# Ledger of designs, part 77: designed miniproteins, single chains

Each design is a single chain, and the fold is of that chain. pLDDT is the mean over its residues in the fold that is shown.

## One batch from the design tools (miniprotein)

Design m2835
Fold by ESMFold2-Fast:
Structure m2835 (fold): chain A 55 residues (1-55)
Amino acid sequence: SSLRQQQEQQRRIQEQGERLKRLVEEGMKGTPEEFTRIGEEGVREQEELLSQLAS
């Protein structure tokens, strides 16, 4: 059902958002170079999150 698909998608978006927040928090503990690398990973997570919204 479309409703169940939307609820599952919303849950996955929430979970990916939590993971992105943790990546940012961990990046802030490192050097500027490490933060940049963590940021690049966060961008990939963000792109996946947007893909979930499009689906």
Scores: mean pLDDT 70

Design m2836
Fold by ESMFold2-Fast:
Structure m2836 (fold): chain A 94 residues (1-94)
Amino acid sequence: MEKIKEEAEKLKKEAEELIEEAMELLREAETLEAIQLAIAAALSAIGAKFSAELAIKYAEKGDEEKAKKLVEDAKKDIEGAKEALEKAREVIEK
């Protein structure tokens, strides 16, 4: 499905943006809690990027089942990264 590849490419771009945001927060973090949350966000975003890249490769090979699973894995990792980023921002702003 053409749509799976497009979705995976969009998720890859979103994950790359989240990695940059997490690295910026890590540079601003002055507490252990904020540092840990920024690291967690970065790791989740990196995982999402790899899952999205693999989803693109499997979609190009016609393996729809693996591509769909990797898209779902990337979405979960993106949500995890967003949650960790939000918590890190709250800690930094206090």
Scores: mean pLDDT 85

Design m2837
Fold by ESMFold2-Fast:
Structure m2837 (fold): chain A 98 residues (1-98)
Amino acid sequence: WNNLGAALDSLGRLDEAVEAYKKAIELDPSFAQAWNNLGAALESLGRLDEAVEAYKKAIELDPSFAQAWNNLGAALRSLGRLDEAAEAYEKALEIWDA
């Protein structure tokens, strides 16, 4: 399902990619990568609040997931939540520089 979601995402079939990532999460709710991928697809659809929630789940499962922190920062910045975006970016940089 996660591989199907990635293929659908690459084809621009974002609504179907979201459904495939949700199925991947249903099979393995601890799969941090699937939560991060769901967030990215939701962000591409302009569903920014849902993208933030998905990225937060990825981080909760893997706090060292630098890419999810960076993606969270970008989504928060798009929502105008600049202080929270700065904190998320700082976490991503801290992990990448460790």
Scores: mean pLDDT 81

Design m2838
Fold by ESMFold2-Fast:
Structure m2838 (fold): chain A 50 residues (1-50)
Amino acid sequence: MTREENVRRIGRATAELTRERGRVPSNREVAERAGVSQGAVSTFRSGRQG
């Protein structure tokens, strides 16, 4: 998966999970929904694209 695709998937998964759960989702929940590693989610949510 490309870096750009990972960023898009993480953003979408975070928004969807936030709406569904009414809270900020964990890195694990976002990673499972987006189909990426928890490390990728952590980097994205730290304000970085790694």
Scores: mean pLDDT 74

Design m2839
Fold by ESMFold2-Fast:
Structure m2839 (fold): chain A 72 residues (1-72)
Amino acid sequence: MSEDERTLQYKILQALALLGELTGSELAKLLKVSQSTVSRLLRQLEEQGLVERDRRTGRYRLTEKGKKLVES
């Protein structure tokens, strides 16, 4: 993974830690990156077990594993 993508993954985790729940579109606007980039990174973080998606709202939140990572 590129340095820029690692930085963006960390910023996504930080934003979710600070704000609770965000959609991919809200994250894309906040981080000033494309929706497709955020969607790809969110899928990678979900595969790693660091974030989860709420089926009803489409919002992403940190898992316990994700919270531990950003607190470390």
Scores: mean pLDDT 82

Design m2840
Fold by ESMFold2-Fast:
Structure m2840 (fold): chain A 70 residues (1-70)
Amino acid sequence: STLERAEAAGREMLAMNGLEVASLLAKAYTLLQHGETPEEREMAERLLAEAKPGLEDYYKQVGLDLSTTS
Protein backbone atom coordinates (compact mmCIF):
# COMPACT_ATOMS: atom_id res chain seq x y z
CA SER A 1 0.00 0.00 0.00
CA THR A 2 2.70 2.50 0.95
CA LEU A 3 4.70 1.71 -2.18
CA GLU A 4 1.65 2.29 -4.36
CA ARG A 5 0.97 5.61 -2.67
CA ALA A 6 4.59 6.66 -3.08
CA GLU A 7 4.50 5.84 -6.79
CA ALA A 8 1.21 7.68 -7.27
CA ALA A 9 2.46 10.73 -5.38
CA GLY A 10 5.64 10.75 -7.43
CA ARG A 11 3.76 10.59 -10.71
CA GLU A 12 1.38 13.37 -9.73
CA MET A 13 4.21 15.61 -8.55
CA LEU A 14 6.09 15.09 -11.80
CA ALA A 15 2.97 15.77 -13.84
CA MET A 16 2.09 18.91 -11.88
CA ASN A 17 5.42 20.72 -11.92
CA GLY A 18 7.42 18.53 -14.29
CA LEU A 19 10.17 18.07 -11.73
CA GLU A 20 11.70 14.64 -11.25
CA VAL A 21 13.09 15.73 -7.89
CA ALA A 22 9.59 15.58 -6.42
CA SER A 23 9.14 12.00 -7.60
CA LEU A 24 12.60 11.01 -6.39
CA LEU A 25 11.87 12.50 -2.98
CA ALA A 26 8.68 10.49 -2.55
CA LYS A 27 10.42 7.25 -3.48
CA ALA A 28 13.56 7.90 -1.45
CA TYR A 29 11.57 8.93 1.61
CA THR A 30 9.46 5.78 1.47
CA LEU A 31 12.53 3.56 1.11
CA LEU A 32 14.36 5.26 3.96
CA GLN A 33 11.38 5.12 6.32
CA HIS A 34 10.15 1.61 5.53
CA GLY A 35 13.09 -0.13 3.91
CA GLU A 36 16.06 -0.49 6.23
CA THR A 37 17.77 -3.15 4.14
CA PRO A 38 21.23 -2.30 2.76
CA GLU A 39 20.04 -2.42 -0.85
CA GLU A 40 17.08 -0.14 -0.24
CA ARG A 41 19.24 2.30 1.72
CA GLU A 42 21.77 2.41 -1.11
CA MET A 43 18.99 3.02 -3.60
CA ALA A 44 17.50 5.79 -1.48
CA GLU A 45 20.90 7.45 -1.03
CA ARG A 46 21.45 7.48 -4.78
CA LEU A 47 18.07 9.08 -5.39
CA LEU A 48 18.73 11.66 -2.69
CA ALA A 49 22.18 12.40 -4.06
CA GLU A 50 20.70 13.38 -7.41
CA ALA A 51 18.00 15.54 -5.83
CA LYS A 52 20.11 16.72 -2.88
CA PRO A 53 20.96 20.21 -4.18
CA GLY A 54 17.34 21.07 -4.92
CA LEU A 55 16.12 19.15 -1.91
CA GLU A 56 18.34 21.12 0.47
CA ASP A 57 17.01 24.43 -0.83
CA TYR A 58 13.45 23.17 -0.66
CA TYR A 59 13.92 21.95 2.91
CA LYS A 60 15.13 25.35 4.03
CA GLN A 61 12.28 27.19 2.34
CA VAL A 62 9.36 25.03 3.43
CA GLY A 63 10.86 23.47 6.54
CA LEU A 64 10.11 19.79 5.99
CA ASP A 65 9.78 17.53 9.02
CA LEU A 66 12.62 15.36 7.73
CA SER A 67 15.07 18.24 8.09
CA THR A 68 13.91 18.85 11.65
CA THR A 69 14.15 15.20 12.71
CA SER A 70 17.63 14.98 11.22
Scores: mean pLDDT 63

Design m2841
Fold by ESMFold2-Fast:
Structure m2841 (fold): chain A 115 residues (1-115)
Amino acid sequence: AAAELRAQMARLTALILDPSASPEELVAAMEALLAAFRKLLETPEELSEELLRAFIGTVVAAALRLLPVDPERTVALLDEALALLKEAEAKGIRVPEEDLALLEALRAEGRAAAA
């Protein structure tokens, strides 16, 4: 449900803004966010353009914080986020090409850092 996605976005955003938050807490919160988004794709009509943009922005912010600390897990989380966005497109949701390109670029940076 959209309410669950909003709750998980708020939780992850609070952790991103907390300099004492551990990478493990950020990963767990991002996994919970992706699970909430996956569940929302069962009712894609609840996914507004504003909510989609907020979701993508939260994923980007989390990836930017996790990338220098844990590039391998960041890549895995970005792989899942990109797969979910492609599933959203298959369900008729318009995902901006620039947002997909940004997530792809972050994933490429993570892969380079993990190598």
Scores: mean pLDDT 86

Design m2842
Fold by ESMFold2-Fast:
Structure m2842 (fold): chain A 86 residues (1-86)
Amino acid sequence: SKLEEEAKRLIKRAEELLKEAMELFKQVPPEHIAEAIGRILRVIGLIFEAELHLKKGDYESALRAAKEAVREAEEAIRWLKEVLEK
C-alpha cells in the first residue's frame, strides 16, 4: 500500500537523520549533553513507535509517527549544529 511504502521510506529517512545527529553528538560540550540526549531519545522513541505501528498493520499511525520522527530528527540536527557553532 502507498501508506506502508511512505511510512517505511520516512522511517529509513529518520534513521539516516538519527545517525547524523549521533555523529554530531560526539562533539557536544558537557553543558549541552543532557538536552542533546533528550532530543536524541525522542527521535529513537518515535522511530520505535512507527516500527510498532507498521508491524501491526496500522499504516496511518505508522506514517504519523514516522513524519514526527523525521521532524524531530531535523530539529535535533539543527539544534546540535547551533550548539557546535558557539
Scores: mean pLDDT 90

Design m2843
Fold by ESMFold2-Fast:
Structure m2843 (fold): chain A 68 residues (1-68)
Amino acid sequence: MSDQEIVERVKQAVEEAGAKAGARIVDGVLKVTISAPDKETAEKGAKAAREVAEEAGVPVDVTTTATR
């Protein structure tokens, strides 16, 4: 799986969970930032991002921001 494919899959999975994601790969680590309206949505987005990273076989670093 290419770096671009991993990034696009993470963004799609997080958006399906109801959140917004920015993603990039730096030194073989998938860096994901998630913005969500609430903590539950942020946790679902983070889980989705981690599942994509596990499937792709890359380490992941997830940062979440929830509005309320």
Scores: mean pLDDT 80

Design m2844
Fold by ESMFold2-Fast:
Structure m2844 (fold): chain A 65 residues (1-65)
Amino acid sequence: MIVSREELEKKLELLKKNSETFKDKSIEEMIKELEKKGLLKRIGDKYEISEVGYLMLEEAVKLLK
């Protein structure tokens, strides 16, 4: 899935609210960590989320109160 920087930041803010692992990390730190794990790839001015990365974000969003 290809998303804009703004869309990615919205998804990462939701993940940050529902994850002890990311609670104390900045959005920029989260992006770097996900890129290192191969879950996220920058494509010009947009980002491609891997299928595994998308599933992880969907699970985090489903747990949002």
Scores: mean pLDDT 73

Design m2845
Fold by ESMFold2-Fast:
Structure m2845 (fold): chain A 91 residues (1-91)
Amino acid sequence: AAPAAVPVAGAVVVTGPDPEARAAGEALLARLRATLEAGGVEVVKDVLVEDPAWDEPEPTAELFHAPADADEEAGREAVVAEVEARVAAVR
């Protein structure tokens, strides 16, 4: 059973434009989501971002967490906002 207070998280994976880099990023994002959910963390937003200026062969993952004692709704909104801000910064 889920705990009374469910930790929430968001994830952004940034990849280069190459199909291989994108496939690696998609695999990483799926693994991160599965790992977090298996640990009892609710993933409220996860995004794969392709950055044409990204010149690294490996995808980069970034995790965003709500404060442990935040209101559930406010915590979810904060995580979503941070993920969206990170995505916009890559664009």
Scores: mean pLDDT 74

Design m2846
Fold by ESMFold2-Fast:
Structure m2846 (fold): chain A 68 residues (1-68)
Amino acid sequence: GSEAELEKALAFLNSFPGVKAKKVGKTKIEAVSTLSVEKQIGVVLRLIGDFPGLSVSLSGNTITVSAK
């Protein structure tokens, strides 16, 4: 799958201000944000743009990234 893209996305998220990300299982990343809703949406849009091979979802303060 998109394992290489997942590893890059994990590093990207962990370097982002106000985002704490970790790998959950072999094909999924979960990131908890302390940012406002608007800034969280910005992070999601950046992920979609930079990693089009990955699925991205936002629920509350949690951004979930997984292989398509």
Scores: mean pLDDT 77

Design m2847
Fold by ESMFold2-Fast:
Structure m2847 (fold): chain A 79 residues (1-79)
Amino acid sequence: KKREEAEKLLEEGEKAYQAGDYDTAIKNFEKAVKLAEEANDPVLKIRAYTALAKVYRDRGELEKAQEYLDKAIEVAKKN
């Protein structure tokens, strides 16, 4: 179901991130955000945004990392 699918994408994204495959990690985490939104699960959405921020930070894209952290904070404030 949509929550379980989002959790699988978070797990696959984390594996890609640990392997240094940042492009695959980003794609999986972006899909996880969409599925979490469809499932109305703010906790999963926050996890996916936080994971995207970590990948962009490790790539040295600090402004984009901050944008995703701000998105996670916004979801937390609304829920």
Scores: mean pLDDT 86

Design m2848
Fold by ESMFold2-Fast:
Structure m2848 (fold): chain A 78 residues (1-78)
Amino acid sequence: IEEYEERIKKNPNDAEAWNNLGKVLYEQKKLEEAAVYYSKAIELDPNYAEAWKNLGKVLEELKYFEVAKEYYEKAEKL
């Protein structure tokens, strides 16, 4: 987690680092924090299919089923 935080401090536009930090939080079951970081990755790189898919997974676990479905579809189209 600290490794990705350092990458973000050096380059806040590192979409991969934001996505990977989201994955670490997801594994810790910090779902809302994971969603924020995946959203940041998508904001920086809207074509980042993995980040869209990961955000969809988090939203589904948070019971936002319709939004999760749209994000999965977005990932599949990329």
Scores: mean pLDDT 80

Design m2849
Fold by ESMFold2-Fast:
Structure m2849 (fold): chain A 78 residues (1-78)
Amino acid sequence: SAQARLDELLARAGELHRQAEELLRQGDVEGARDHLSQLADTLSEASRLAASIPGSQGLADALDAGVDDIRARVDALA
């Protein structure tokens, strides 16, 4: 189902975010940038999927804003 796929994407996004923050703490800027880029892509997919689920437009909008924030962080690390 779309909901099950959304839950899976959100779980993956949480793990990618956790890994990126750990890499930043270790000074691995390149590894962190890669994980944040993957996070942005995962959040973008989750946003598109949430937009297709009735009643989830607020979540879709929040996830889309999250994509913009993460992409700005990736750019700042370049």
Scores: mean pLDDT 90

Design m2850
Fold by ESMFold2-Fast:
Structure m2850 (fold): chain A 76 residues (1-76)
Amino acid sequence: SKEEELKKEMEEMLEGLKEEIKEKAEAAKKKKVEELKKAGASEEEIKKAEKEIEEQKEKWIKEAEERFKKAYEEKL
């Protein structure tokens, strides 16, 4: 049915966006860790930066999920 096709398309789009968010967060984390290590940052500073990037990633994923849920409900 068209409802099943729409659900599948929305799920695929959301999964694609989640993967993009995860990939960008991992790239940002790797770059930040390398920059901090080169600058002689402490382990505490490195861990804090990694935690901040992980928290931002989780926030963006949650916002994306909420946005797609609302969009899907509006299309029904």
Scores: mean pLDDT 82

Design m2851
Fold by ESMFold2-Fast:
Structure m2851 (fold): chain A 90 residues (1-90)
Amino acid sequence: MLDTLVRPDPLLAELLRLLGEERETYTLGELIALFKQYVDAAGLRDPADPNVANLKDTPLGEILGVDSVDLNDEEGIAELLLKSSTVVEA
């Protein structure tokens, strides 16, 4: 699963460029790491619980269709990222 090669959808790819990432494809594991890096860079961690990312009214939340994410739920993050990407190599 984490070795699945994916292409981020255009809006997700645009957010990754804010982190200096300009590749066409990523492994799912790399994309999860970049997701967590974006959360930290944008200051999206909940002040009351740093294991939760508050995505409500954010570009990332709009792209993923969720208001919050548990950062310890890597399977849940992977599922959301797969829905916002095209699988290139399974």
Scores: mean pLDDT 80

Design m2852
Fold by ESMFold2-Fast:
Structure m2852 (fold): chain A 74 residues (1-74)
Amino acid sequence: MKAEEILKKNGYDAKVAVIQLEDGTYLAVVVVDEGLDPETGRRSYRVFARAEGPSKEDAENKLAEKVEEKIKKL
């Protein structure tokens, strides 16, 4: 299961981005929408987890593992 899917199943609105780094590895990042601050009217976003790997697939798989680990602690 992808990191975005795990977070959505647990009630989070999340987006995943994967980028290739200068050294040829891949960085996968998932950002969650924390909603609107009623005092400021600003929408808050937070980096929930990130992971690196030698391939896009490896980085995405490690990101999913990090998300599952963090959800268990909540």
Scores: mean pLDDT 78

Design m2853
Fold by ESMFold2-Fast:
Structure m2853 (fold): chain A 93 residues (1-93)
Amino acid sequence: AIRPSPEAIEAFERGNELKDAGRLDEAEEAYREAIRLDPNFAEAWNNLGNVLKDQNRLDEAEEAYKEALRIDPNFVDAGTNLALLLIKRYLAS
């Protein structure tokens, strides 16, 4: 796999720190910056999905997890997150 750029990795790591601090809007912006710098950064798409899910933005979270899986079909964490999201949506309907 091609490694993300250093700038994309820095934005991604900032997103992780902001998410851990509960600063979900700022975490979203940081992950979107990582994706802007490297659109094939599967981990950034997956973590964006996690932030969107935590904000109850379930349609956007589903799209982000699907994009992570499109980029890396063997991304187990993204597949698990998508499956759990779909179960949650089914039970909430």
Scores: mean pLDDT 88

Design m2854
Fold by ESMFold2-Fast:
Formats: sequence, C-alpha cells, structure tokens
Structure m2854 (fold): chain A 60 residues (1-60)
Amino acid sequence: SMEKEVKELVEKAKLAYAKGDYKTAAEYLRQAAEIAEKMGDKELAEKLRKGAEQLESLAK
C-alpha cells in the first residue's frame, strides 16, 4: 500500500540520516512527501517536505 511505502521511505531516510548522508535522507523524504500528496494527506506531505528542506540545508 502507499501507506507502507511512505513508512519504508521514512525508515530509509532515518538510516541515511544516522550515517550522516543528509542529501540521501532528504531525497527519501521528498519521495515520501510525493506519495503522501497522492494519498490526499496534505499535512503529512508538508511535514515531510519541510524535513527534506532542513536536511538539504545540513548537506551544504
């Protein structure tokens, strides 16, 4: 399901974050946000996009 796919991408983002790979973590959160948007969960999509933006800032 799309819900499981979002959870899987968030877990992949957490693993990348733990390794200090902020760029990869942000990419996973952006993918999760796109799926959340397709599900109609705009609040979750916005939170995931903001998380990705914060991680992208750390990657610079």
Scores: mean pLDDT 87

Design m2855
Fold by ESMFold2-Fast:
Structure m2855 (fold): chain A 69 residues (1-69)
Amino acid sequence: MLSEAAVARLREMLAAGASAEALATFIANTMPEIVRLVRTDPERARELLLGVGFSEEMVERILRILREL
């Protein structure tokens, strides 16, 4: 389960027009479980990010950046 405060912050950043790079950096620093899921269960990582409210295109960009960490 994602932190309610972290999810709220991600939604704020998205509403403010944050880049995929800024969103991925925030996720890497606050949600290390998602970084692990990107490598071990990428489908579950995608589900969690879509649940936050990101578009499929934004989710794919974030997942691509997180895979390179």
Scores: mean pLDDT 81

Design m2856
Fold by ESMFold2-Fast:
Parts: structure tokens; C-alpha cells; sequence
Structure m2856 (fold): chain A 62 residues (1-62)
């Protein structure tokens, strides 16, 4: 992933720690920061909330 990518949650994710964002399957997000190979910081387009999410729960829209 890259900063600015439009991504979609492929499954529900429950936040596991501080500053993590919970996801619903099908939710659209914008990548704000690539933290490492496993995690990104993203903003939900539906709620406007920001947080850390596992990259494996996301797919690029295009």
C-alpha cells in the first residue's frame, strides 16, 4: 500500500489496541501512513475516524 490509496476492508476487524480502528467488511478507507509491512494508518470514509489497521484486512480498490 501507499499513502493516498483507496482501500476496502475485506472482513470485519475488532481493534486490538490503543489507536487501532475497528472495521466493517466493505468499509472504504484512505491510507494516511504506511507504518510497516503489516500495519497502516487509515481514515474511514464513512465515519471520518482514523486509526491503525492490519494491512491483511485491506484490499486496494484500484
Amino acid sequence: FRVGDLVRAVKDYEALGPDHLSLKKGELLRVLEVIDDRFVRARSLSTGEEGVVPAEYLEKVE
Scores: mean pLDDT 80

Design m2857
Fold by ESMFold2-Fast:
Structure m2857 (fold): chain A 64 residues (1-64)
Amino acid sequence: SAAEARARLAELLAELRRALAAGDWETAHQLIDEMVALLGRARLSSDERHALLAEAGAVVRAAR
């Protein structure tokens, strides 16, 4: 469901933030791949998908 997809995406984004804070880029790349795959399957609006991808990208860029 969309609600389950949103919950999982929020969990993955939190894990991504933790991995980046730890300098664990291998785990960060794996989490990004999982988020992208989930966004491709989830019943989310185009605007919501774009917003989530933009947030993930900003988190990755800020960690550098």
Scores: mean pLDDT 79

Design m2858
Fold by ESMFold2-Fast:
Structure m2858 (fold): chain A 60 residues (1-60)
Amino acid sequence: MEYKVTLLDKERLEKMEKEGEEIAKKIAEEEPDVKAGDGVPTPKYLKDFDEPLLGKIEEV
């Protein structure tokens, strides 16, 4: 399983950081132990999102 995630915008990253608290709460509810393993900190959310907020997930 190989995916390439690239940060899109600096503004997006900053917004993600600001809403990190909200996301952290959701992660705790769904996945209490989530970490940036393969560059995707929340693969479950990104996959359901279908539109990468941080970057785009592409199968290399």
Scores: mean pLDDT 51

Design m2859
Fold by ESMFold2-Fast:
Structure m2859 (fold): chain A 83 residues (1-83)
Amino acid sequence: MNDAQLTADFRADARRFAARLPELLEEARKAVEEGDIQKAYSILTAVGVALAIAKQGGDEEAVAALRAAVEEMERMIEEAEKE
């Protein structure tokens, strides 16, 4: 494999995923509101994987955005499960 190209692709993928965060956060919120906790967890898992990839790529802005999204989604799910 072309290691340099793979690293660049990972950074690009992390940035593209971070750009989708407002939509993903809204989808997770709607899933929680509808009681579809499994869907909310699936979205959280996908964002968590993207965060791990972003950390490997060294994109601090993408890492910060993805981390904030993970924390927000975890809070929404926790609040829904508590009530």
Scores: mean pLDDT 76

Design m2860
Fold by ESMFold2-Fast:
Parts: sequence; C-alpha cells; structure tokens
Structure m2860 (fold): chain A 98 residues (1-98)
Amino acid sequence: SKIEKVKHWLKELLEYLKSLSKEEQLTWLKLTTSLSKLPSFSTDPEKTLEWFLKLLETLANTPDEKFLDEEYLVKETGIPKEMVKAFLEDLKKLFKIE
C-alpha cells in the first residue's frame, strides 16, 4: 500500500506539473529534486525536464514489483541511469522507503 500511495501522489504531481508553464516546471524540478545537481541539467535543462515528466508517467503506471527497479525503468524509458537513480533516491527519502 505504501507504493500504491506513492504512485497515486506521482499521478497527482504529474497533473499539477502539466498545469504549470514550462518555466514553472523547471523551477519546481530545480527546487524540489536532486536532478538539478546532475551534469545533464546544466547541459540541457529542457531535455532533463522532458525526461523527468516521462519518468513520472512511467513510475505512476509501473507494476509495484518493478517500481524501484532502476534497470527496468531505464529500459522502458531510455532515460539516463544517473537520472533514474537520482529520482528514485529522492522518492525513497521523501516516503521513507528502504
């Protein structure tokens, strides 16, 4: 049920972010996630945002047994492993998942 609550939160977050402007989405990502510390964010912030939104959508629809599976998520999305790992660590800290 903890994973189900996280997936529900991710669906609500995605809907909220889609209601924002691109500039507001980038600001939210920078302030709220560790992704802004990755070299990819400095190189292409807009591409990093695109990958982030895709990762949120994928996680919200991923089976519970695959929810924290970095290899599965990288394969499904084509997103860089460093970014998937960083966001999963953010989720684990936020929701106290070990």
Scores: mean pLDDT 84

Design m2862
Fold by ESMFold2-Fast:
Structure m2862 (fold): chain A 99 residues (1-99)
Amino acid sequence: AEAAAAQALLRAHADALRESARYAEAAGDTKSAAALRAAAEALEAAAATARSVAEAVAAAAREVGRALAQITDKAVADHTAAALDEAGTAWARAVAAAA
């Protein structure tokens, strides 16, 4: 169902952002970690009401964009981008396998 795919997209991105927040904290970047956790919480909230993949993609883009704007450390930014790309790829494969 599209709603299930939309919710899975948002949860996958929230998990990637939480993983990146842990990486940022380990690197001593507590401000980036806080921004990444806030974005993950926003995506979890959006997942509860998500009905369409287009809405989920728009919500993910907004919250990810806000978090990335707060990241000044290149290693944290690169790690976050890689984690999000992996989450998106894994979600796309799962949707294709379920179709």
Scores: mean pLDDT 84

Design m2863
Fold by ESMFold2-Fast:
Structure m2863 (fold): chain A 85 residues (1-85)
Amino acid sequence: SLSDALDALFDAAGAAAEALAAGDKERAITHLQRAKEIASSLGAEEAVALLEEAIELLRNSPTVDEAVRARVLRLIEEAVRAAAG
């Protein structure tokens, strides 16, 4: 259902945020890829694009510093809003 898919998206987004707080880039990317798959299944094209930007930012960043973490968290928040709207 849509509700189940949104719950799964929120869980994946939350797990990505926790991994970012821990400085675990690879875990964050894994959870963001899961969130992107769910957003794609919902047809949430804007959310998919924002999650792809977050994944690419992390891949291209040698470390998860405060600036990278803040930008990725904003992209996650924007993606969740786009998927829920």
Scores: mean pLDDT 89

Design m2864
Fold by ESMFold2-Fast:
Structure m2864 (fold): chain A 107 residues (1-107)
Amino acid sequence: MIDELAEAVAEMVRLGLKAGKTEAVDRFLDHLMRAFEAALEGNLEEAQKHADEMVKVAREIGPEAYEAAQRAADLLVELAKTGTPEEIHRARQAVADAVSRAVEEAR
């Protein structure tokens, strides 16, 4: 789950940067971070809300980004429902590392 979530987020970020949609990538990452914060607070409704916004933003980038964002959103919501705080923190770190690599690859 954690590796699959990190890979899906990284794919979406790579697609967005390749498309020159940096503002959309920034909005996606903002909603992603808010979804992680909601998950850590046990607020499943807020986590789902931000996961839905991630998918909406990715539609602006294209169909492949939409599919990657939908996978990331589904995995993040599952993690919010079933994950421990430790697992959610590890997922957040893995995602941050994957995003950093994706941004470096786009330069």
Scores: mean pLDDT 87

Design m2865
Fold by ESMFold2-Fast:
Structure m2865 (fold): chain A 94 residues (1-94)
Amino acid sequence: MLSPLTKEALLKEMEGSLYLAAGTIYKKQGDLEKAIEYYEKALEEFKKAAELAQKALAEDPTNEVARELLRSAEEAAKALEEEIEKLKKELEEK
């Protein structure tokens, strides 16, 4: 059984992935404002996943699932921060 903190981290990672998918669809359709909205929602969920995974690792440093969730969430958050900044600049040039 996954610990409660690890389960919550996984759920936030899943929510982040769904918002990321929605943002990508809007970006491909040229709706940059909605793409940014959904990417910002995805970023919030990945940051929450990283916090929860860090707490799970503090409770059990050998929790490999929490370690992978932390790494994945931090990588996704960084990529989203860069993409959001890029899309906001594209909107300002309209």
Scores: mean pLDDT 87

Design m2866
Fold by ESMFold2-Fast:
Structure m2866 (fold): chain A 62 residues (1-62)
Amino acid sequence: MVDEKEVLRALGDMYVAIGNLLLSKGDNKGAAEAYEKAAELYKEAGDEKSAEEARKKAKELA
């Protein structure tokens, strides 16, 4: 049985991938929004380190 927190962490990873894709296309605003969503999902999953990393990426693009 998959823990709900594992699902949230996987969704966070997905938004990081979306952010990386948008960044490669030059969409810095879209990438920042995707990384912010990833940070929120990681925080809900209890993964504060991954949340902090995603949040830092979002701030670098703002």
Scores: mean pLDDT 83

Design m2867
Fold by ESMFold2-Fast:
Structure m2867 (fold): chain A 76 residues (1-76)
Amino acid sequence: SEARRAGLSGDPAAVEPLAALLADPDPAVRTAAVVGLGMMALSGNEAAIEPLRRATADPDPAVAALARSILDFLES
């Protein structure tokens, strides 16, 4: 109930583990983190939006493009 609501309403504690994975040296791990953050943001967790914006500056162009696509979809 409260934990479910927190996970959907912008609880940063639900987002922090995925946001931490954006610092991983493996681009595959960062891709998985961007997907997870995107699913959180699409479910109404606004705390996922700020890490997604940071991911648009990722050194891997595929990871950066995925983050931009998710943000574009969220803002449409």
Scores: mean pLDDT 77

Design m2868
Fold by ESMFold2-Fast:
Structure m2868 (fold): chain A 70 residues (1-70)
Amino acid sequence: EEEKKRELLERIERLEQLARHLEKQGLVDTAAEVRALVEEARKAVEEGNLDEAQRLIDRAVQVAADALQA
Protein backbone atom coordinates (compact mmCIF):
# COMPACT_ATOMS: atom_id res chain seq x y z
CA GLU A 1 0.00 0.00 0.00
CA GLU A 2 2.64 2.60 1.07
CA GLU A 3 4.96 1.39 -1.71
CA LYS A 4 2.25 1.96 -4.35
CA LYS A 5 1.61 5.48 -2.97
CA ARG A 6 5.34 6.30 -3.13
CA GLU A 7 5.57 5.02 -6.72
CA LEU A 8 2.57 7.12 -7.80
CA LEU A 9 3.96 10.21 -6.03
CA GLU A 10 7.32 9.71 -7.81
CA ARG A 11 5.53 9.55 -11.18
CA ILE A 12 3.60 12.71 -10.26
CA GLU A 13 6.90 14.49 -9.41
CA ARG A 14 8.39 13.47 -12.78
CA LEU A 15 5.28 14.76 -14.58
CA GLU A 16 5.59 18.09 -12.72
CA GLN A 17 9.19 18.37 -13.96
CA LEU A 18 8.04 17.45 -17.49
CA ALA A 19 5.32 20.14 -17.33
CA ARG A 20 7.95 22.78 -16.39
CA HIS A 21 10.07 21.63 -19.34
CA LEU A 22 7.09 21.82 -21.73
CA GLU A 23 6.27 25.35 -20.50
CA LYS A 24 9.88 26.44 -21.09
CA GLN A 25 9.59 25.12 -24.67
CA GLY A 26 6.45 27.24 -25.27
CA LEU A 27 3.93 24.38 -24.90
CA VAL A 28 2.09 26.33 -22.18
CA ASP A 29 -1.40 24.86 -22.82
CA THR A 30 -0.06 21.29 -22.67
CA ALA A 31 1.92 22.09 -19.51
CA ALA A 32 -1.23 23.52 -17.86
CA GLU A 33 -3.25 20.39 -18.77
CA VAL A 34 -0.53 18.08 -17.39
CA ARG A 35 -0.40 20.14 -14.16
CA ALA A 36 -4.20 19.96 -13.75
CA LEU A 37 -4.17 16.16 -14.18
CA VAL A 38 -1.25 15.86 -11.73
CA GLU A 39 -3.15 17.93 -9.12
CA GLU A 40 -6.19 15.63 -9.48
CA ALA A 41 -3.90 12.58 -9.21
CA ARG A 42 -2.41 13.92 -5.94
CA LYS A 43 -5.92 14.29 -4.49
CA ALA A 44 -6.78 10.73 -5.59
CA VAL A 45 -3.63 9.39 -3.85
CA GLU A 46 -4.51 11.31 -0.65
CA GLU A 47 -8.03 9.82 -0.72
CA GLY A 48 -6.63 6.29 -1.25
CA ASN A 49 -8.11 6.05 -4.75
CA LEU A 50 -4.96 4.60 -6.32
CA ASP A 51 -6.69 3.27 -9.47
CA GLU A 52 -8.01 6.76 -10.28
CA ALA A 53 -4.56 8.26 -9.58
CA GLN A 54 -3.02 5.74 -12.01
CA ARG A 55 -5.56 6.64 -14.74
CA LEU A 56 -4.91 10.38 -14.27
CA ILE A 57 -1.13 9.82 -14.44
CA ASP A 58 -1.49 7.70 -17.62
CA ARG A 59 -3.68 10.43 -19.15
CA ALA A 60 -1.09 13.11 -18.31
CA VAL A 61 1.67 11.00 -19.91
CA GLN A 62 -0.46 10.59 -23.07
CA VAL A 63 -1.15 14.35 -23.27
CA ALA A 64 2.59 15.11 -23.01
CA ALA A 65 3.53 12.37 -25.52
CA ASP A 66 1.00 13.61 -28.10
CA ALA A 67 2.34 17.18 -27.80
CA LEU A 68 5.98 16.06 -28.20
CA GLN A 69 5.11 14.05 -31.36
CA ALA A 70 3.35 17.05 -32.96
Scores: mean pLDDT 83

Design m2869
Fold by ESMFold2-Fast:
Structure m2869 (fold): chain A 80 residues (1-80)
Amino acid sequence: MEIEELIKEGEEHFKKGKEALEKGDLEKAKEHFKKAVLYYGIAEGLLRIQIAVGLGSPELEKKLEEADKKKKEAEELLKK
């Protein structure tokens, strides 16, 4: 799966997690937030590897920062 696809999957699960919270389905919300953390985490890991092996660019560094930020947001929602 491409990094962009991993980020999109993370965003979809994050959205579904918030929708589940709004409906009071805490277990479904946790499941979706865990999947969001997983997908954002994989994207972050792949971006870090690309940067570390010398494939880094401003675009990749920006994507890494965005993926890390989104992962942390999903992790904070899991703590509630």
Scores: mean pLDDT 80

Design m2870
Fold by ESMFold2-Fast:
Structure m2870 (fold): chain A 79 residues (1-79)
Amino acid sequence: LIAEADALVARAQALYDQGLALLKQGKVDEAQKKFDEAVALLREAARLYYEAGDITRAVGLELRAIGLEIEKELLVKKA
């Protein structure tokens, strides 16, 4: 579970980076999809940490997902 959660966090970071690159190209719809996927993976990783009993990591990832949703709103609107 922890190794799986760690892999999901790494994939979420890669998707976020891809989303930023797409925004630089003016591809707002594609960037939004990448950010949405990153949020979903962060929440799934949080669920796995919760199941593993790592409450601190689970809560931290939920807060990170909320922060990314707010950031996405701002970045997509400014693009």
Scores: mean pLDDT 81

